# Designs tried in a protein design run: designed miniproteins, single chains. Part 29

Each design is a single chain, and the fold is of that chain. pLDDT is the mean over its residues in the fold that is shown.

## One batch from the design tools (miniprotein)

Design m985
Fold by ESMFold2-Fast:
Structure m985 (fold): chain A 96 residues (1-96)
Amino acid sequence: SMEEGNKLAIEAVRLAKEAVMLAMQGKYEEAKKKVEEAKKLLEKAKKLGASQDVIKLAEEAIKLAEEATDPSLSVEELVGIAIRIIGLELDMELLM
């Protein structure tokens, strides 16, 4: 159902946030693993019929988390990514 799909999309964004927190700790391999888990959850969300608007926000959050796995990024850039993902999660919850 769309409701089940939307819930999985939010879970994918929560994994994306965990990836950024791991990157901020210098745990880049664990962060990359969380990004891949988030991508797999979002594909399941799409198959369950998550709304297109929720999918778009989740895809943006996962893309931002993937950017956070670059070890060359500053702490300021990582904090900016984390804040943007939090905003996307809130927008998704308001659509549901």
Scores: mean pLDDT 89

Design m986
Fold by ESMFold2-Fast:
Structure m986 (fold): chain A 87 residues (1-87)
Amino acid sequence: MIEELMRLLREIARESTPAQLQRLLAEEPDPRVRQLLSLVLDYKQGNVTSWTSASILLTGWDFDGFDMERLRRELERHLRRIREENA
């Protein structure tokens, strides 16, 4: 699961613009999803530690019993929206 979530975050980083990420971040009600999208935005602005931070957060949330499958669906939803806007 964590590997899949990290893959989705990297794909979001590759396929999104900073402007798209800012808008998605403003519209996202889930604080954990917002935190991950914020790390993606930081990465696009040159923060080389964003992926390490994301991995640590995801590992902690999984250990705490958070619904990682829901988190995966939310990230896939954002990636689909980005792809639709870029088509």
Scores: mean pLDDT 85

Design m987
Fold by ESMFold2-Fast:
Structure m987 (fold): chain A 59 residues (1-59)
Amino acid sequence: MSLFKAAPIAEQLIVNDPRMPQELKQAVKNIINGEDADPEDIYQQVALVALSDLLKQLE
């Protein structure tokens, strides 16, 4: 539930992460400005990309 409290830091990290797809960076930026229609879906996609990258690093 504290995910929303970390949102400013997480959003900044996502936007500045060179490994994050540009399309997800733009979607997160739109969420920051309150312009995205489906913020939950975008955050789920970002989390999946981050988790997938971490899992591949662990393996």
Scores: mean pLDDT 63

Design m988
Fold by ESMFold2-Fast:
Structure m988 (fold): chain A 67 residues (1-67)
Amino acid sequence: MLTQGELLRKLRRNLGLSQRELGEKLGVSQATVSAWERNKIPNPYLQKAIDLDIEAGVEELAKAVLK
């Protein structure tokens, strides 16, 4: 089973984004993205996304990033 951080990292890599670029798209710092990927702090976007359905949650997060 993937942790929230591992899932976020896989999503980011699938989109071809660096941690800095993902942070820019989500309106957070690169350090925040790094902390999320290391599971040091909870990710509010990913928690809500996973609670619905892991596959649907990943798609919703990808839509938020791609806006």
Scores: mean pLDDT 67

Design m989
Fold by ESMFold2-Fast:
Structure m989 (fold): chain A 70 residues (1-70)
Amino acid sequence: SDEEVKEMYDKFSEIMREGYEIARENGIDEGIEYIKKKVEELMKTLSPEIQELLRKELDKTIDTLRKIQS
């Protein structure tokens, strides 16, 4: 479980990095949609318990992105 949690956070971090880059170049809505799509793909590889953790992290991240203003 600890190894699965670490792997999830590592993959989520990479998705976030890519999503932030897309948000910077194409706008915040495009970045959010990219992150949602990639997170749904990641969810399919995870146990239900780890999926719950990832959903919470996704919600926090979307909130943060929407609060960031130029």
Scores: mean pLDDT 81

Design m990
Fold by ESMFold2-Fast:
Structure m990 (fold): chain A 74 residues (1-74)
Amino acid sequence: SEQEQKEQKLLQAVEERYKELLELIKKKAPQEEIDRAADLTETAIEILLEVVPKDSPYYKKAQEYLEKVKELRS
């Protein structure tokens, strides 16, 4: 469905941002670059959580990514 395709694309954006964040951490990029990537990842997650139904598996997956990003920033 169109809704499922939209949800998949939003989750893909979250996954791509998260992967970029992990690469920056792995290569020990400047903290400002890591913080910016983390902010962009959290923004992608927030967009998904705003538009995707709470009972969707994509919503649950986005919450899991949010917890992972919070752990990386603590």
Scores: mean pLDDT 87

Design m991
Fold by ESMFold2-Fast:
Structure m991 (fold): chain A 87 residues (1-87)
Amino acid sequence: MQIQGQVAQGQIDRVVVDLQQRARVTLSSDTAAIIVDIYDQNGNLVYSSAGDPAYQLSTVLPAGRYTFDIAALDGVANWVLRWQPLA
């Protein structure tokens, strides 16, 4: 499953994803000038790219509802968020 979007500097795209089971989540972007913060259903930060910015991120999340805040550090970023269920 995937969602794609575009975010400009000074904007934040907020994406909510419900994971029915443990999944590998990846974010791809056409620029490294992007930050992604992932929050659980209780608002706790579970992942942040701020300390290690990358235009291709990968993490594994347990089942649950997550909020992804995607922000551009400079210019415009075109991004693709994908999640793949794990056995």
Scores: mean pLDDT 79

Design m992
Fold by ESMFold2-Fast:
Structure m992 (fold): chain A 79 residues (1-79)
Amino acid sequence: SEEVRRLADEVARLMEKAGKTAQAQALRNTVDKLLELGEPSLAALTVAFLARQAAKEHPEYADEFERVADRARELSKKL
């Protein structure tokens, strides 16, 4: 799903800005594997969960992470 990959990229870029390059790479790898398995709804939920966790760890980007988490959660309902 292009939409899931786009949301994953947004979260990964915020993680990279927060200095969490390894976490960003792990997110991209996990989403790619879930999409290969035909699990786009689970991939979207994974993006939402990890974005919400990152928001707690990085208050400077919390609003941005929470907005992407909400979008990913809503997208998961349509997949």
Scores: mean pLDDT 87

Design m993
Fold by ESMFold2-Fast:
Structure m993 (fold): chain A 107 residues (1-107)
Amino acid sequence: ELREAILTPVSAEEMRAAGAAFTARLEAAKSEEERIAVITEMVKQAILMAVAAAPTREEALEILEKAREEAEKVIELGKKTGDEALIRYGEEVLEFVERLREVLEEL
């Protein structure tokens, strides 16, 4: 399923619809933990869409490397501040990036 998603870039209309859906979910979030969960899904979708839209495999891998570095920085910040939600967010994004990298390496 990730392989199919990577090979199928979304339209600008689909991108706008996804953004609107995430905005509505963020507005409906009742807690910081729920808000972080929505942001995590939004970031994963944004990474997937950026990878799918990349003109070359090399550029797609560069996008994933930058996402990995940012996720690691967020985990370190969460550890320093004791923010478990930030640690969880960074770990989920990092796991997603590694899954996408595995799929790209198979292409």
Scores: mean pLDDT 78

Design m994
Fold by ESMFold2-Fast:
Structure m994 (fold): chain A 120 residues (1-120)
Amino acid sequence: SSMEEQALIAAEFFERLANDEVSDEVLEEMAKKLLETRLKIQKKTLKPEEKAELIKEIKEKLKEEVKEVKEFVKKYFPKEEEQRKFLLAAAEVLREAAERKEVLDYEEFLERAIERAKEM
């Protein structure tokens, strides 16, 4: 369940990147969802103050991930429309993995997303 929720949050992240809808507010909402999912997996409970600090840290990491993803798509897909297709394909791969209860590692995810984007 919690691993499926992580995949769905990641899918939403890629969809928002494809539409250029990644704002500070969106990243904060995603950081909160990611922390809640992580705590469920680890079966941990944190004080409100500890959660607030971790949300800030996750948000900063997500900002860096936005840069990494944008640099990656520019390297692999020279055309903006192909970059958008990749991001949407990445979201679809993550949604399919969640439905099938599959846990994909980073390399498997990237390979499947690239392959799916070429079919679009």
Scores: mean pLDDT 84

Design m995
Fold by ESMFold2-Fast:
Structure m995 (fold): chain A 95 residues (1-95)
Amino acid sequence: EVEKLLEEIEKELEEYIERQLAEPLEVIKEKLEQAKAATDIPEEVRKKMIEKLEMILEYKETEDEEEKEKIREEIKKKLKEEIKEAVEKLIEEKL
């Protein structure tokens, strides 16, 4: 069932997000600089990577719990939308 596959993907995505948010601030900053220097990847892909890392950095630097939760939910929503678009494209191509 496609529904079970999406459930597993969502679970992996939640675990991935929690892992990223748990990383030290310095590690996130280093990843951001590496993404900015990665001229071997398409500009559109690099821009998306930078945006995600900047959101994680903002989450780490924010002291207000309410604002942190808003940033966390925005990161989750954005990643879930990207996964859904990728899955929809794969289903369309395999039909």
Scores: mean pLDDT 74

Design m996
Fold by ESMFold2-Fast:
Structure m996 (fold): chain A 63 residues (1-63)
Amino acid sequence: MLTKEEVLEAIRAYIAEHGRPPTVAELAQRLGKPLSTVIPVVAEMIKEGLVEFLGGGIIELAR
């Protein structure tokens, strides 16, 4: 099962490698999971204030 910790680590690693936040699709590709698996976890993380959803599907780390 995909964990919130795995998602946070993947976002941080993506930013370190590419210099920008990932889209949900890019995050799903990095995690090797389908969008249908990643979207519910990201939605919970937004609800909890861990990440922010920006225009164009971009996911930024919340402060």
Scores: mean pLDDT 77

Design m997
Fold by ESMFold2-Fast:
Structure m997 (fold): chain A 85 residues (1-85)
Amino acid sequence: KEIEELLEELEKKDPEVAEFARILAEDVRQLNDEELRERLLEAMKEYLETGDLRPLIELSTELGVRILERAVNNIPLTPLSEVPL
């Protein structure tokens, strides 16, 4: 609910930033990480208050890394030394 309310306020201020924040909110939801959710809320509030986009950009970078880390864990690569030939 709080994320949804902040997204509506972002859309009134800057629809492009609101779309960016919506993508981040979906990534946070998929990762199911409370710390990342809190960081998203803080980043959105910071942008609404000051216009500073940096916290949202920093969060997007960390979300990307964490998504890739989870993808690697779900799709294990067999080391070449372990291939049964």
Scores: mean pLDDT 75

Design m998
Fold by ESMFold2-Fast:
Structure m998 (fold): chain A 97 residues (1-97)
Amino acid sequence: TVTGVVSGGGLVQAGTSVTLSCTVTSSTSETYSVTWMRKRKGTTEWERLGSGTVKPGQTLSVSFTAPSEPGVYIVQCYAIDSNGKYTLLDSTELTVV
């Protein structure tokens, strides 16, 4: 089983730089593909913020520009295993003002 913890999020000003980190933990020694996804709260459209590869115990960070439209955004970190299965590791909220 793969798990993770996101750090970062909270209140940000529109158009400013945001950095989030996801630390991945697993009972296996395999390398995971990790992807970052964002959507506006109350919508169904996800956009990819970034992706990379991580070994258990390592951290993948993503940096992006906060959306220009104020509101609450859901940001999620997913792991993709060797079988192509997506696992939600953790999520955070970004409140853009």
Scores: mean pLDDT 84

Design m999
Fold by ESMFold2-Fast:
Structure m999 (fold): chain A 100 residues (1-100)
Amino acid sequence: SSSREQRIQSIQDQISLLDTLIKLIEEIKAGKVDEGIGKAMALMGLSVSILSAKNLNLPQSIIDHLQAAADAIARGDLDSAEAHLQKARDVLLETKKKIE
């Protein structure tokens, strides 16, 4: 897509995916989702998010935070994973505002 509106929607879809991933991490930490299954689901969602971010040519800082979140989940550091997802979300919101 070459239109501004379509790019805004693509960024909003990325933010929605990150909100879902953050909620999943919170549910794992709360014992509402099995940790092993939850981590596998989060890593799959992050792989989709990273590929989408690269395809959309989003700022490298977003990709770096998403990769750091994936690495944190893989080592079981859910607090670090959540922090990196929140930072990626903040950069996505800022990126969206610059286009709006």
Scores: mean pLDDT 89

Design m1000
Fold by ESMFold2-Fast:
Structure m1000 (fold): chain A 82 residues (1-82)
Amino acid sequence: MEGEVNLALAEILVAVMKISPTLDPEEVKRLAERAKELLDGVEPSLRAQAADILRQMSEIAREAGLTDLANELEKRADELAA
């Protein structure tokens, strides 16, 4: 249940970022950092879903000009998917 709850909360954070008409890069960074914390240590059965969420956040971060954060999120997604 813990991993499922954390996954759902991270999905909500991504949804909030997607519906925003304008994204403040600082806000994107804070939301992505929170979602990373929620997805850290998810169960093996949920890792593919967690990796997908991290990749979605990476795209949003890249669009916001946060290249270092986007690269970090992609690397973490690849680690979870391996």
Scores: mean pLDDT 78

Design m1001
Fold by ESMFold2-Fast:
Structure m1001 (fold): chain A 86 residues (1-86)
Amino acid sequence: MKETREKMIRVISEVNTLRSYLLSGNYDVAEELLQTKAKISREEFRNMSEDELIRKAIRILSEQFGLSDEQIRAVERMVFRSEPLP
């Protein structure tokens, strides 16, 4: 289970980095990271809320790492509610 936990931590790390750029007003960097890492287009970025962007990034990154729906929900709980990973 170490590999699965490491993948979840990586997703959390990447979305926290995206959140940091959004909070600091570095929208150009956030947009580029979302496009590169989560394949979220500039149009999607401009039309979505921060929470919608982060949720979509969690889903796409988690799917890229082969995480299950249960594991994706655990990542979402950690990112949005600071609940510890199982």
Scores: mean pLDDT 78

Design m1002
Fold by ESMFold2-Fast:
Structure m1002 (fold): chain A 72 residues (1-72)
Amino acid sequence: STVTVGELLERAGSTSAEAKALQEKLVAMGYGDLVPVIDGTVDKGTLDAVVRLAEDAGGDAGAVLATLNVAR
């Protein structure tokens, strides 16, 4: 199951399988410089990568990640 980006950001500092899956997607999308370790912890690098993804997606990282994680 996919958590929302907002829920994940509220869990800053937490560790989860969903956060690890997000980190793997961010690395695959080219944000690996901001996510040097895929450990499932929502650290500053993970949050910075989500912000960069939101900027690249026109301000809605949640919509981009939902499209990648949940087929419509």
Scores: mean pLDDT 66

Design m1003
Fold by ESMFold2-Fast:
Structure m1003 (fold): chain A 69 residues (1-69)
Amino acid sequence: SGRDRGMQQINDVLQTIQNSTNLSDSQKQQQIDSVQRAQRGMSRTPSITYQDLQRGAQSLQDSFNQSQN
């Protein structure tokens, strides 16, 4: 379903952060905590759409990309 695909995109962001070696331990943990909090909230929100999940995943990915510079 769309919800499963959206959650997978968020999980892909989490994997990208976990595999990063360019962030400090503190920065990595902050990014992981942020993604996990968002993922849990989104998975438990009945009104959330696939579009919302996709937008959330993109926002998290963009935040991570900015933190690597």
Scores: mean pLDDT 77

Design m1004
Fold by ESMFold2-Fast:
Structure m1004 (fold): chain A 80 residues (1-80)
Amino acid sequence: SIEERIKRYEKVLETMEKIFENLKPKMTPDQAAQLEELLEKGRKLIEEIKKSTGEKAVELLRKFQEVGTEFSKLLLDIQR
């Protein structure tokens, strides 16, 4: 169960990175910096989730969902 969720979030992070690279030419330096910070936060959370067990892993998964929400909001601002 939790291993499947980790794999899904790793794939979500990979998709976010691909979207970022695709849209990077349309971004201002400030927008790129904000999205890069969110991607780094996502990567660190995935690594911590892999080291964590039980309730701690669940809490870190929730934090990853927050990062994804913030990323989506910033993407909408870039796309018009």
Scores: mean pLDDT 82

Design m1005
Fold by ESMFold2-Fast:
Structure m1005 (fold): chain A 65 residues (1-65)
Amino acid sequence: SMDEEFVKLSKELNELLVEKYERGEITLEQARKIDELVRKAVKYRSTDPEKAIELLKEAIEILKS
């Protein structure tokens, strides 16, 4: 389900954020953009679950670059 996918991506994003933060591999610019995307994803979770999932994937890709 989309809710299961949202939970899975949220866990992946949080684990990756902690890893990058602990290693000093995240910029202030990246942190701000990720925060913006996560806030939008939470807002869209109930109204547009597909958009919410896209936003979480975008946040994860920022951390992988």
Scores: mean pLDDT 87

Design m1006
Fold by ESMFold2-Fast:
Structure m1006 (fold): chain A 68 residues (1-68)
Amino acid sequence: METAERLERLVEEKPGEGLREAVEEMIRGLEEQIRKAEEEGRLEEAAAAREKLPAILAEYEAALAALE
């Protein structure tokens, strides 16, 4: 998964401080990608991404909780 790979890189490059901000930015970026796909009429891609979003968000929340 793209977001999991980016999260691993962020943990390696910016462990601890700043991770929450980086993760929030990644989530916002993903939401923008979904919205853009919907605006461009790529509804199947948007729907698939929306189905994956709750699982990705759960992974991010778990990672942030572990680092608090």
Scores: mean pLDDT 68

Design m1007
Fold by ESMFold2-Fast:
Formats: sequence, C-alpha cells, structure tokens
Structure m1007 (fold): chain A 64 residues (1-64)
Amino acid sequence: MPERRTVVLEFDVETSTPEEVGERVQQTIDALRAEGWRVVRATGQNFKPGEKGKFTITLEAERR
C-alpha cells in the first residue's frame, strides 16, 4: 500500500502576495519530490469574505 502524506500550508492574506504563495507551494512540492513523494492533489481554501485573515492550501502526496 503506498504511503500517504498531507501537508497543510497556511497563509495570511494581509502579508502574503500571490507570488509568495505560489513560491511557497512550489518549494513544498519540490521538497516532497526530492524526498520521493508525488503530489496527487492540491486544494486551496479561503476563509469567507468576513474572515480574510488566513487561507489554507492542502497538498496530498503519495510514496511507494
């Protein structure tokens, strides 16, 4: 059975630019690949407009 790993990245909307978010996600994917993990899903979630303080990106990875 392949191993599975979930990595959750949390970002502050006020301090995070789209470029920083994309860079952090890519760095995390690259680090996982270097360790033999394959990212199979990336899911972004934003808080509703009344709670724009933080948003979460979830990466799901598999390894044999």
Scores: mean pLDDT 73

Design m1008
Fold by ESMFold2-Fast:
Structure m1008 (fold): chain A 87 residues (1-87)
Amino acid sequence: MVSDEALKKLIESILKSLGIDYKEKIDKEAIEKIKEEAQKIAIEEFKKKQGEETAERMKELIEKYNVIGTADSLLKAIEKWVKELEK
């Protein structure tokens, strides 16, 4: 599980890597691409914090949950950011 601060930093990293500006409207295609990148980064972060041996054992059980959860949380955070910028 990622904290709100870690999620914000993850969002910033993903948006920078994709060249997406917070001021521009994020369409459905961009959101889907962000979810894919979020999944990759979530796996990397988990491996980095838990270590390779622990990550391998737990990968099948919680990887999909962590990846999906992180992607959905990232999507919600981005939607919130876009709404705040429109106000």
Scores: mean pLDDT 51

Design m1009
Fold by ESMFold2-Fast:
Structure m1009 (fold): chain A 80 residues (1-80)
Amino acid sequence: MEEEKIEKYIEILKKAIKEGVLTLEAVLAYLELLFNGEISRLSKEDQDKLRELINEKFDELPEEEKEEVRKFYLEKLKEE
């Protein structure tokens, strides 16, 4: 994954942690870093805060956004 894209995702995730608000973009950024093995670029504290935020707030997302996350996850599992 390109460095510019990683930096953008980290910025999105840090903003979500600061605001305590989970967005579709934040969930997708988290999964992209996870599937590309780049999640460790976040501190352990930030990783823990993101897991807590996702666990607490994911069900509050609109159904359309939850479906986008599920579709993204399934597509990543099918990639070589």
Scores: mean pLDDT 80

Design m1010
Fold by ESMFold2-Fast:
Structure m1010 (fold): chain A 107 residues (1-107)
Amino acid sequence: EGVELGKKGKELGEQGARLGREGVRLVTEAMENKDIEMARKGLELGEQGARLGQQGDLLGQQAIKISPDDPEAMKLGQEGMLLGGMGAMAGGMAIYLGRKTIAKLES
């Protein structure tokens, strides 16, 4: 059922967005404090956030596709896509900044 897929998409998107934001926070703090361990943790959270965000987006799209006339499935699917997209973007940023920070601190 589209509503069930939409709920799962929203849940994964929310988790992805949260982990992606935390990854960016940790990498930003690591750069200020020159903390390579914190930069590695932020990168790991960014990778998790990006993966879960992409999964949430895909499930959100699927929810809309299989239940196009269900307002609840449409709403949940759109929320999964939005939150999933946010997770993918934040996670990607954490990965980019984390790799750059680690490279600088390893020199």
Scores: mean pLDDT 91

Design m1011
Fold by ESMFold2-Fast:
Structure m1011 (fold): chain A 68 residues (1-68)
Amino acid sequence: MTLEAVVTGEDGRVLRFRVANGSQLGAAAGAGAGAGTRVTVEVEGRRFELDISDSAAVRAAAEALGLA
């Protein structure tokens, strides 16, 4: 399964990714964060505010989306 993730960093930069698993979701969040650690990820109308250094929160978001 592949989902479109819209990642917004603390700098307001918006990036779009296609993700098939939790590892790809984490990589997308990291890319969107840039120099920061906090991002907003929107997938299928669901919004997650994530700290990319919190691997448990990233994993929980991936599991909630059926990616892990």
Scores: mean pLDDT 78

Design m1012
Fold by ESMFold2-Fast:
Structure m1012 (fold): chain A 75 residues (1-75)
Amino acid sequence: SKLEELEKLAEEVVALARASGDAELAAIAEREAKEALELARKLAEQGKGEEAYKLLKEGLDRAKASAEAAKAAAA
């Protein structure tokens, strides 16, 4: 499901942020992931899940790239 894909992507972003060793970045990633998934659930319940999925996935993909860059910089 699209929500399941977003949940997996959000988990990857949080894991990468934690792996960077930056506690502030990890906290931000956890909060942003939680907020994005809550919004996705609410919009899916309203029949707007497809539109929400596209926008939230794009946001999480960018967050993943940023977390990967932070992890690389910390190494």
Scores: mean pLDDT 77

Design m1013
Fold by ESMFold2-Fast:
Parts: structure tokens; C-alpha cells; sequence
Structure m1013 (fold): chain A 76 residues (1-76)
């Protein structure tokens, strides 16, 4: 439910903050949380778009994700 989803989103954000978005093992994290890798990636994108997630290293992968989010926003 919503409370379980919130905890899953918190866990994804915590792992991304600890390891950096580029260094996340998305498949292992998804398996641990009972989610699909696609769902975990969507959670990361939403956290980046809302400013709730900050990369410690400013990795290029994070910039590419932000660019993709910006394109989606522009299309809607």
C-alpha cells in the first residue's frame, strides 16, 4: 500500500545517496525490495526530478536521467 510504497521509495533514495546513482546495482535492489528494475529506475527519476535525491559525485548518468525527465515534462 502507500505506506509500503513510501518505505520502498525511501530505501531506493537511501541506497542512491550512499552509492551514487551510477553505481547502484538496480537489479539487486529491485530483488531485495520485491520490485521490478523498471520500477526502481522510475523511483530514481522521480526523486531526481523533485530534488529529493542529490548525487554525491554529479555523475553523467544522473545528467542523462535528468535530461530524459526534462523531455517528458516538455512533451506534457
Amino acid sequence: DRERRRRQEEAVRDEAERHGVADLDVAALARRLGLSPATVRRMIRRALASGRLVSLEGDPSQEEIEAAIARVRAAR
Scores: mean pLDDT 63

Design m1014
Fold by ESMFold2-Fast:
Structure m1014 (fold): chain A 89 residues (1-89)
Amino acid sequence: EKKEKTKKTNEGIKKYASPVSQKGIFLEQIRALKLAKELGKEELYKELKEQIKEEWGLSEEEIEELISLSEEELEKKMKELGELEEKEL
């Protein structure tokens, strides 16, 4: 659905609700959070951060650590988390 509201927030929500792999959803959310921080969009950053905290039960410190990771390290950590939750499919 194309709307004038918050396109990035809407995209994040759509990806989360869509039938995609959990690691893909989480990685996209962290990437969106990093982008919001880099662009100085503090309101969007706070909203995405709170969504990630609620959805994944992460602390603020854990989220900040994930944001500080390089893309390669972030993917490694995501793979470990995904393997714990995805046994078969």
Scores: mean pLDDT 64

Design m1015
Fold by ESMFold2-Fast:
Structure m1015 (fold): chain A 64 residues (1-64)
Amino acid sequence: MSEEEFEKEVWVALGYMILGLAKAMGRDDVAAQVQKLVDEAEKASTPEEAEKIVRQALDILNAA
């Protein structure tokens, strides 16, 4: 596994943690939006793309 593949997987894992927090807060609407973003992060071609998507998920959680 390359460093880039590892970095991408770390960002995707953080996205799942954000999803878990949204579910723990009882915010099903936020959880649905975060799930969609995590799915997009898994499809990202680069760690930078995955980071951008996961940061967007965190922003949605923080705004909720």
Scores: mean pLDDT 81

Design m1016
Fold by ESMFold2-Fast:
Structure m1016 (fold): chain A 61 residues (1-61)
Amino acid sequence: LSEAERAALLALMRRAPAEDLVGLLRFTPAPNADPEVVAAARRLARGASDAEIEALLRELL
């Protein structure tokens, strides 16, 4: 993902409801195992606490 694409994903996550985020993860070619998706989720949740990041990843994984 380019830096512009990451900025767009950040804006999407800040405005999108949780069900849209679940839909995004369903489109991954290797759901729950793709390190690029995991890294992107961590970067998108950068402002959140560690507990919130873990909860998000557990819910979406």
Scores: mean pLDDT 50

Design m1017
Fold by ESMFold2-Fast:
Structure m1017 (fold): chain A 70 residues (1-70)
Amino acid sequence: MSTQEQVNQARQNGDETVKLIKQLGYDDAADQYNQQLDQQVQQGLQDPQKAADLLKLSTGALEEAKKALA
């Protein structure tokens, strides 16, 4: 998987997580997470290790958000 593909997948995971956090009523937390995600995406595009780490973290965050709605 390319660095660009990892960053794109992490962005998709993050966008879904933001939507779920907003559904839970935590709008401020969702906005804060979205700002952090934008910064991490820029860093990941410059560093393959950060891209891989971001993908792993975004996947875990999405799983936790889905569990919170279950």
Scores: mean pLDDT 82

Design m1018
Fold by ESMFold2-Fast:
Structure m1018 (fold): chain A 82 residues (1-82)
Amino acid sequence: MDETILEGARVALAELRAAVADPEATKADLIAAGLSEEQADAILAKAREAAARLEAALAAGDVEAALEALNELLRELQAIVA
């Protein structure tokens, strides 16, 4: 339901903020997992973009915008890894 989506968006935002707060550590972890430096940089860029969108959606209580931001992040991450 709407509350569950907003709660999920808050958790996702916290994870994204943690990842972008220490970009060198996140990048090193992604590279260790088998991604290239270019893929790791692209993922960090998308994480920053998604964090901004989720923050705006949560501030507005906009369930549709929050779900759209999460789906867009998933699509972008899948495209980078493929």
Scores: mean pLDDT 82

Design m1019
Fold by ESMFold2-Fast:
Structure m1019 (fold): chain A 60 residues (1-60)
Amino acid sequence: DDEIILEANKKGVEVFEKVRAETPRTASSPAERVAISDELSLPAIKEANKTMKELEEKKK
């Protein structure tokens, strides 16, 4: 359902914003930029996927 996808995306954005607030704003090297990108993206993706599965199970 589109509603499940939208809710999962909202949860992913919430995690992204939380991690972004806790992550250093300035990267001084390419390696730091990659690490920051991974720190922001991976937790958000995991939370969105987890939320999607939980919402699909609740629908049943």
Scores: mean pLDDT 70

Design m1020
Fold by ESMFold2-Fast:
Structure m1020 (fold): chain A 78 residues (1-78)
Amino acid sequence: MLQRTVSLTSAAVLLAVGAEVSLRIGNLEEARRNLEAARELLRRTEELARQTGPEAREMAEFARRAVERAERVVEEAL
């Protein structure tokens, strides 16, 4: 399941970055959608990591940090 954890981690990080980019260009609704999607993928990544092992948990933690940063940026702009 490591490959699947990598894919989910990458997707969560990309959507979190996408939320920040959308906010920067003035698309608040898109920023919210990207953040919500990033949160959902983070939940799936964390669940899979719990079943997989330490490397997967490190990947989930990396994704969590990206989502938390995006949350702070988007929520502070509201």
Scores: mean pLDDT 83

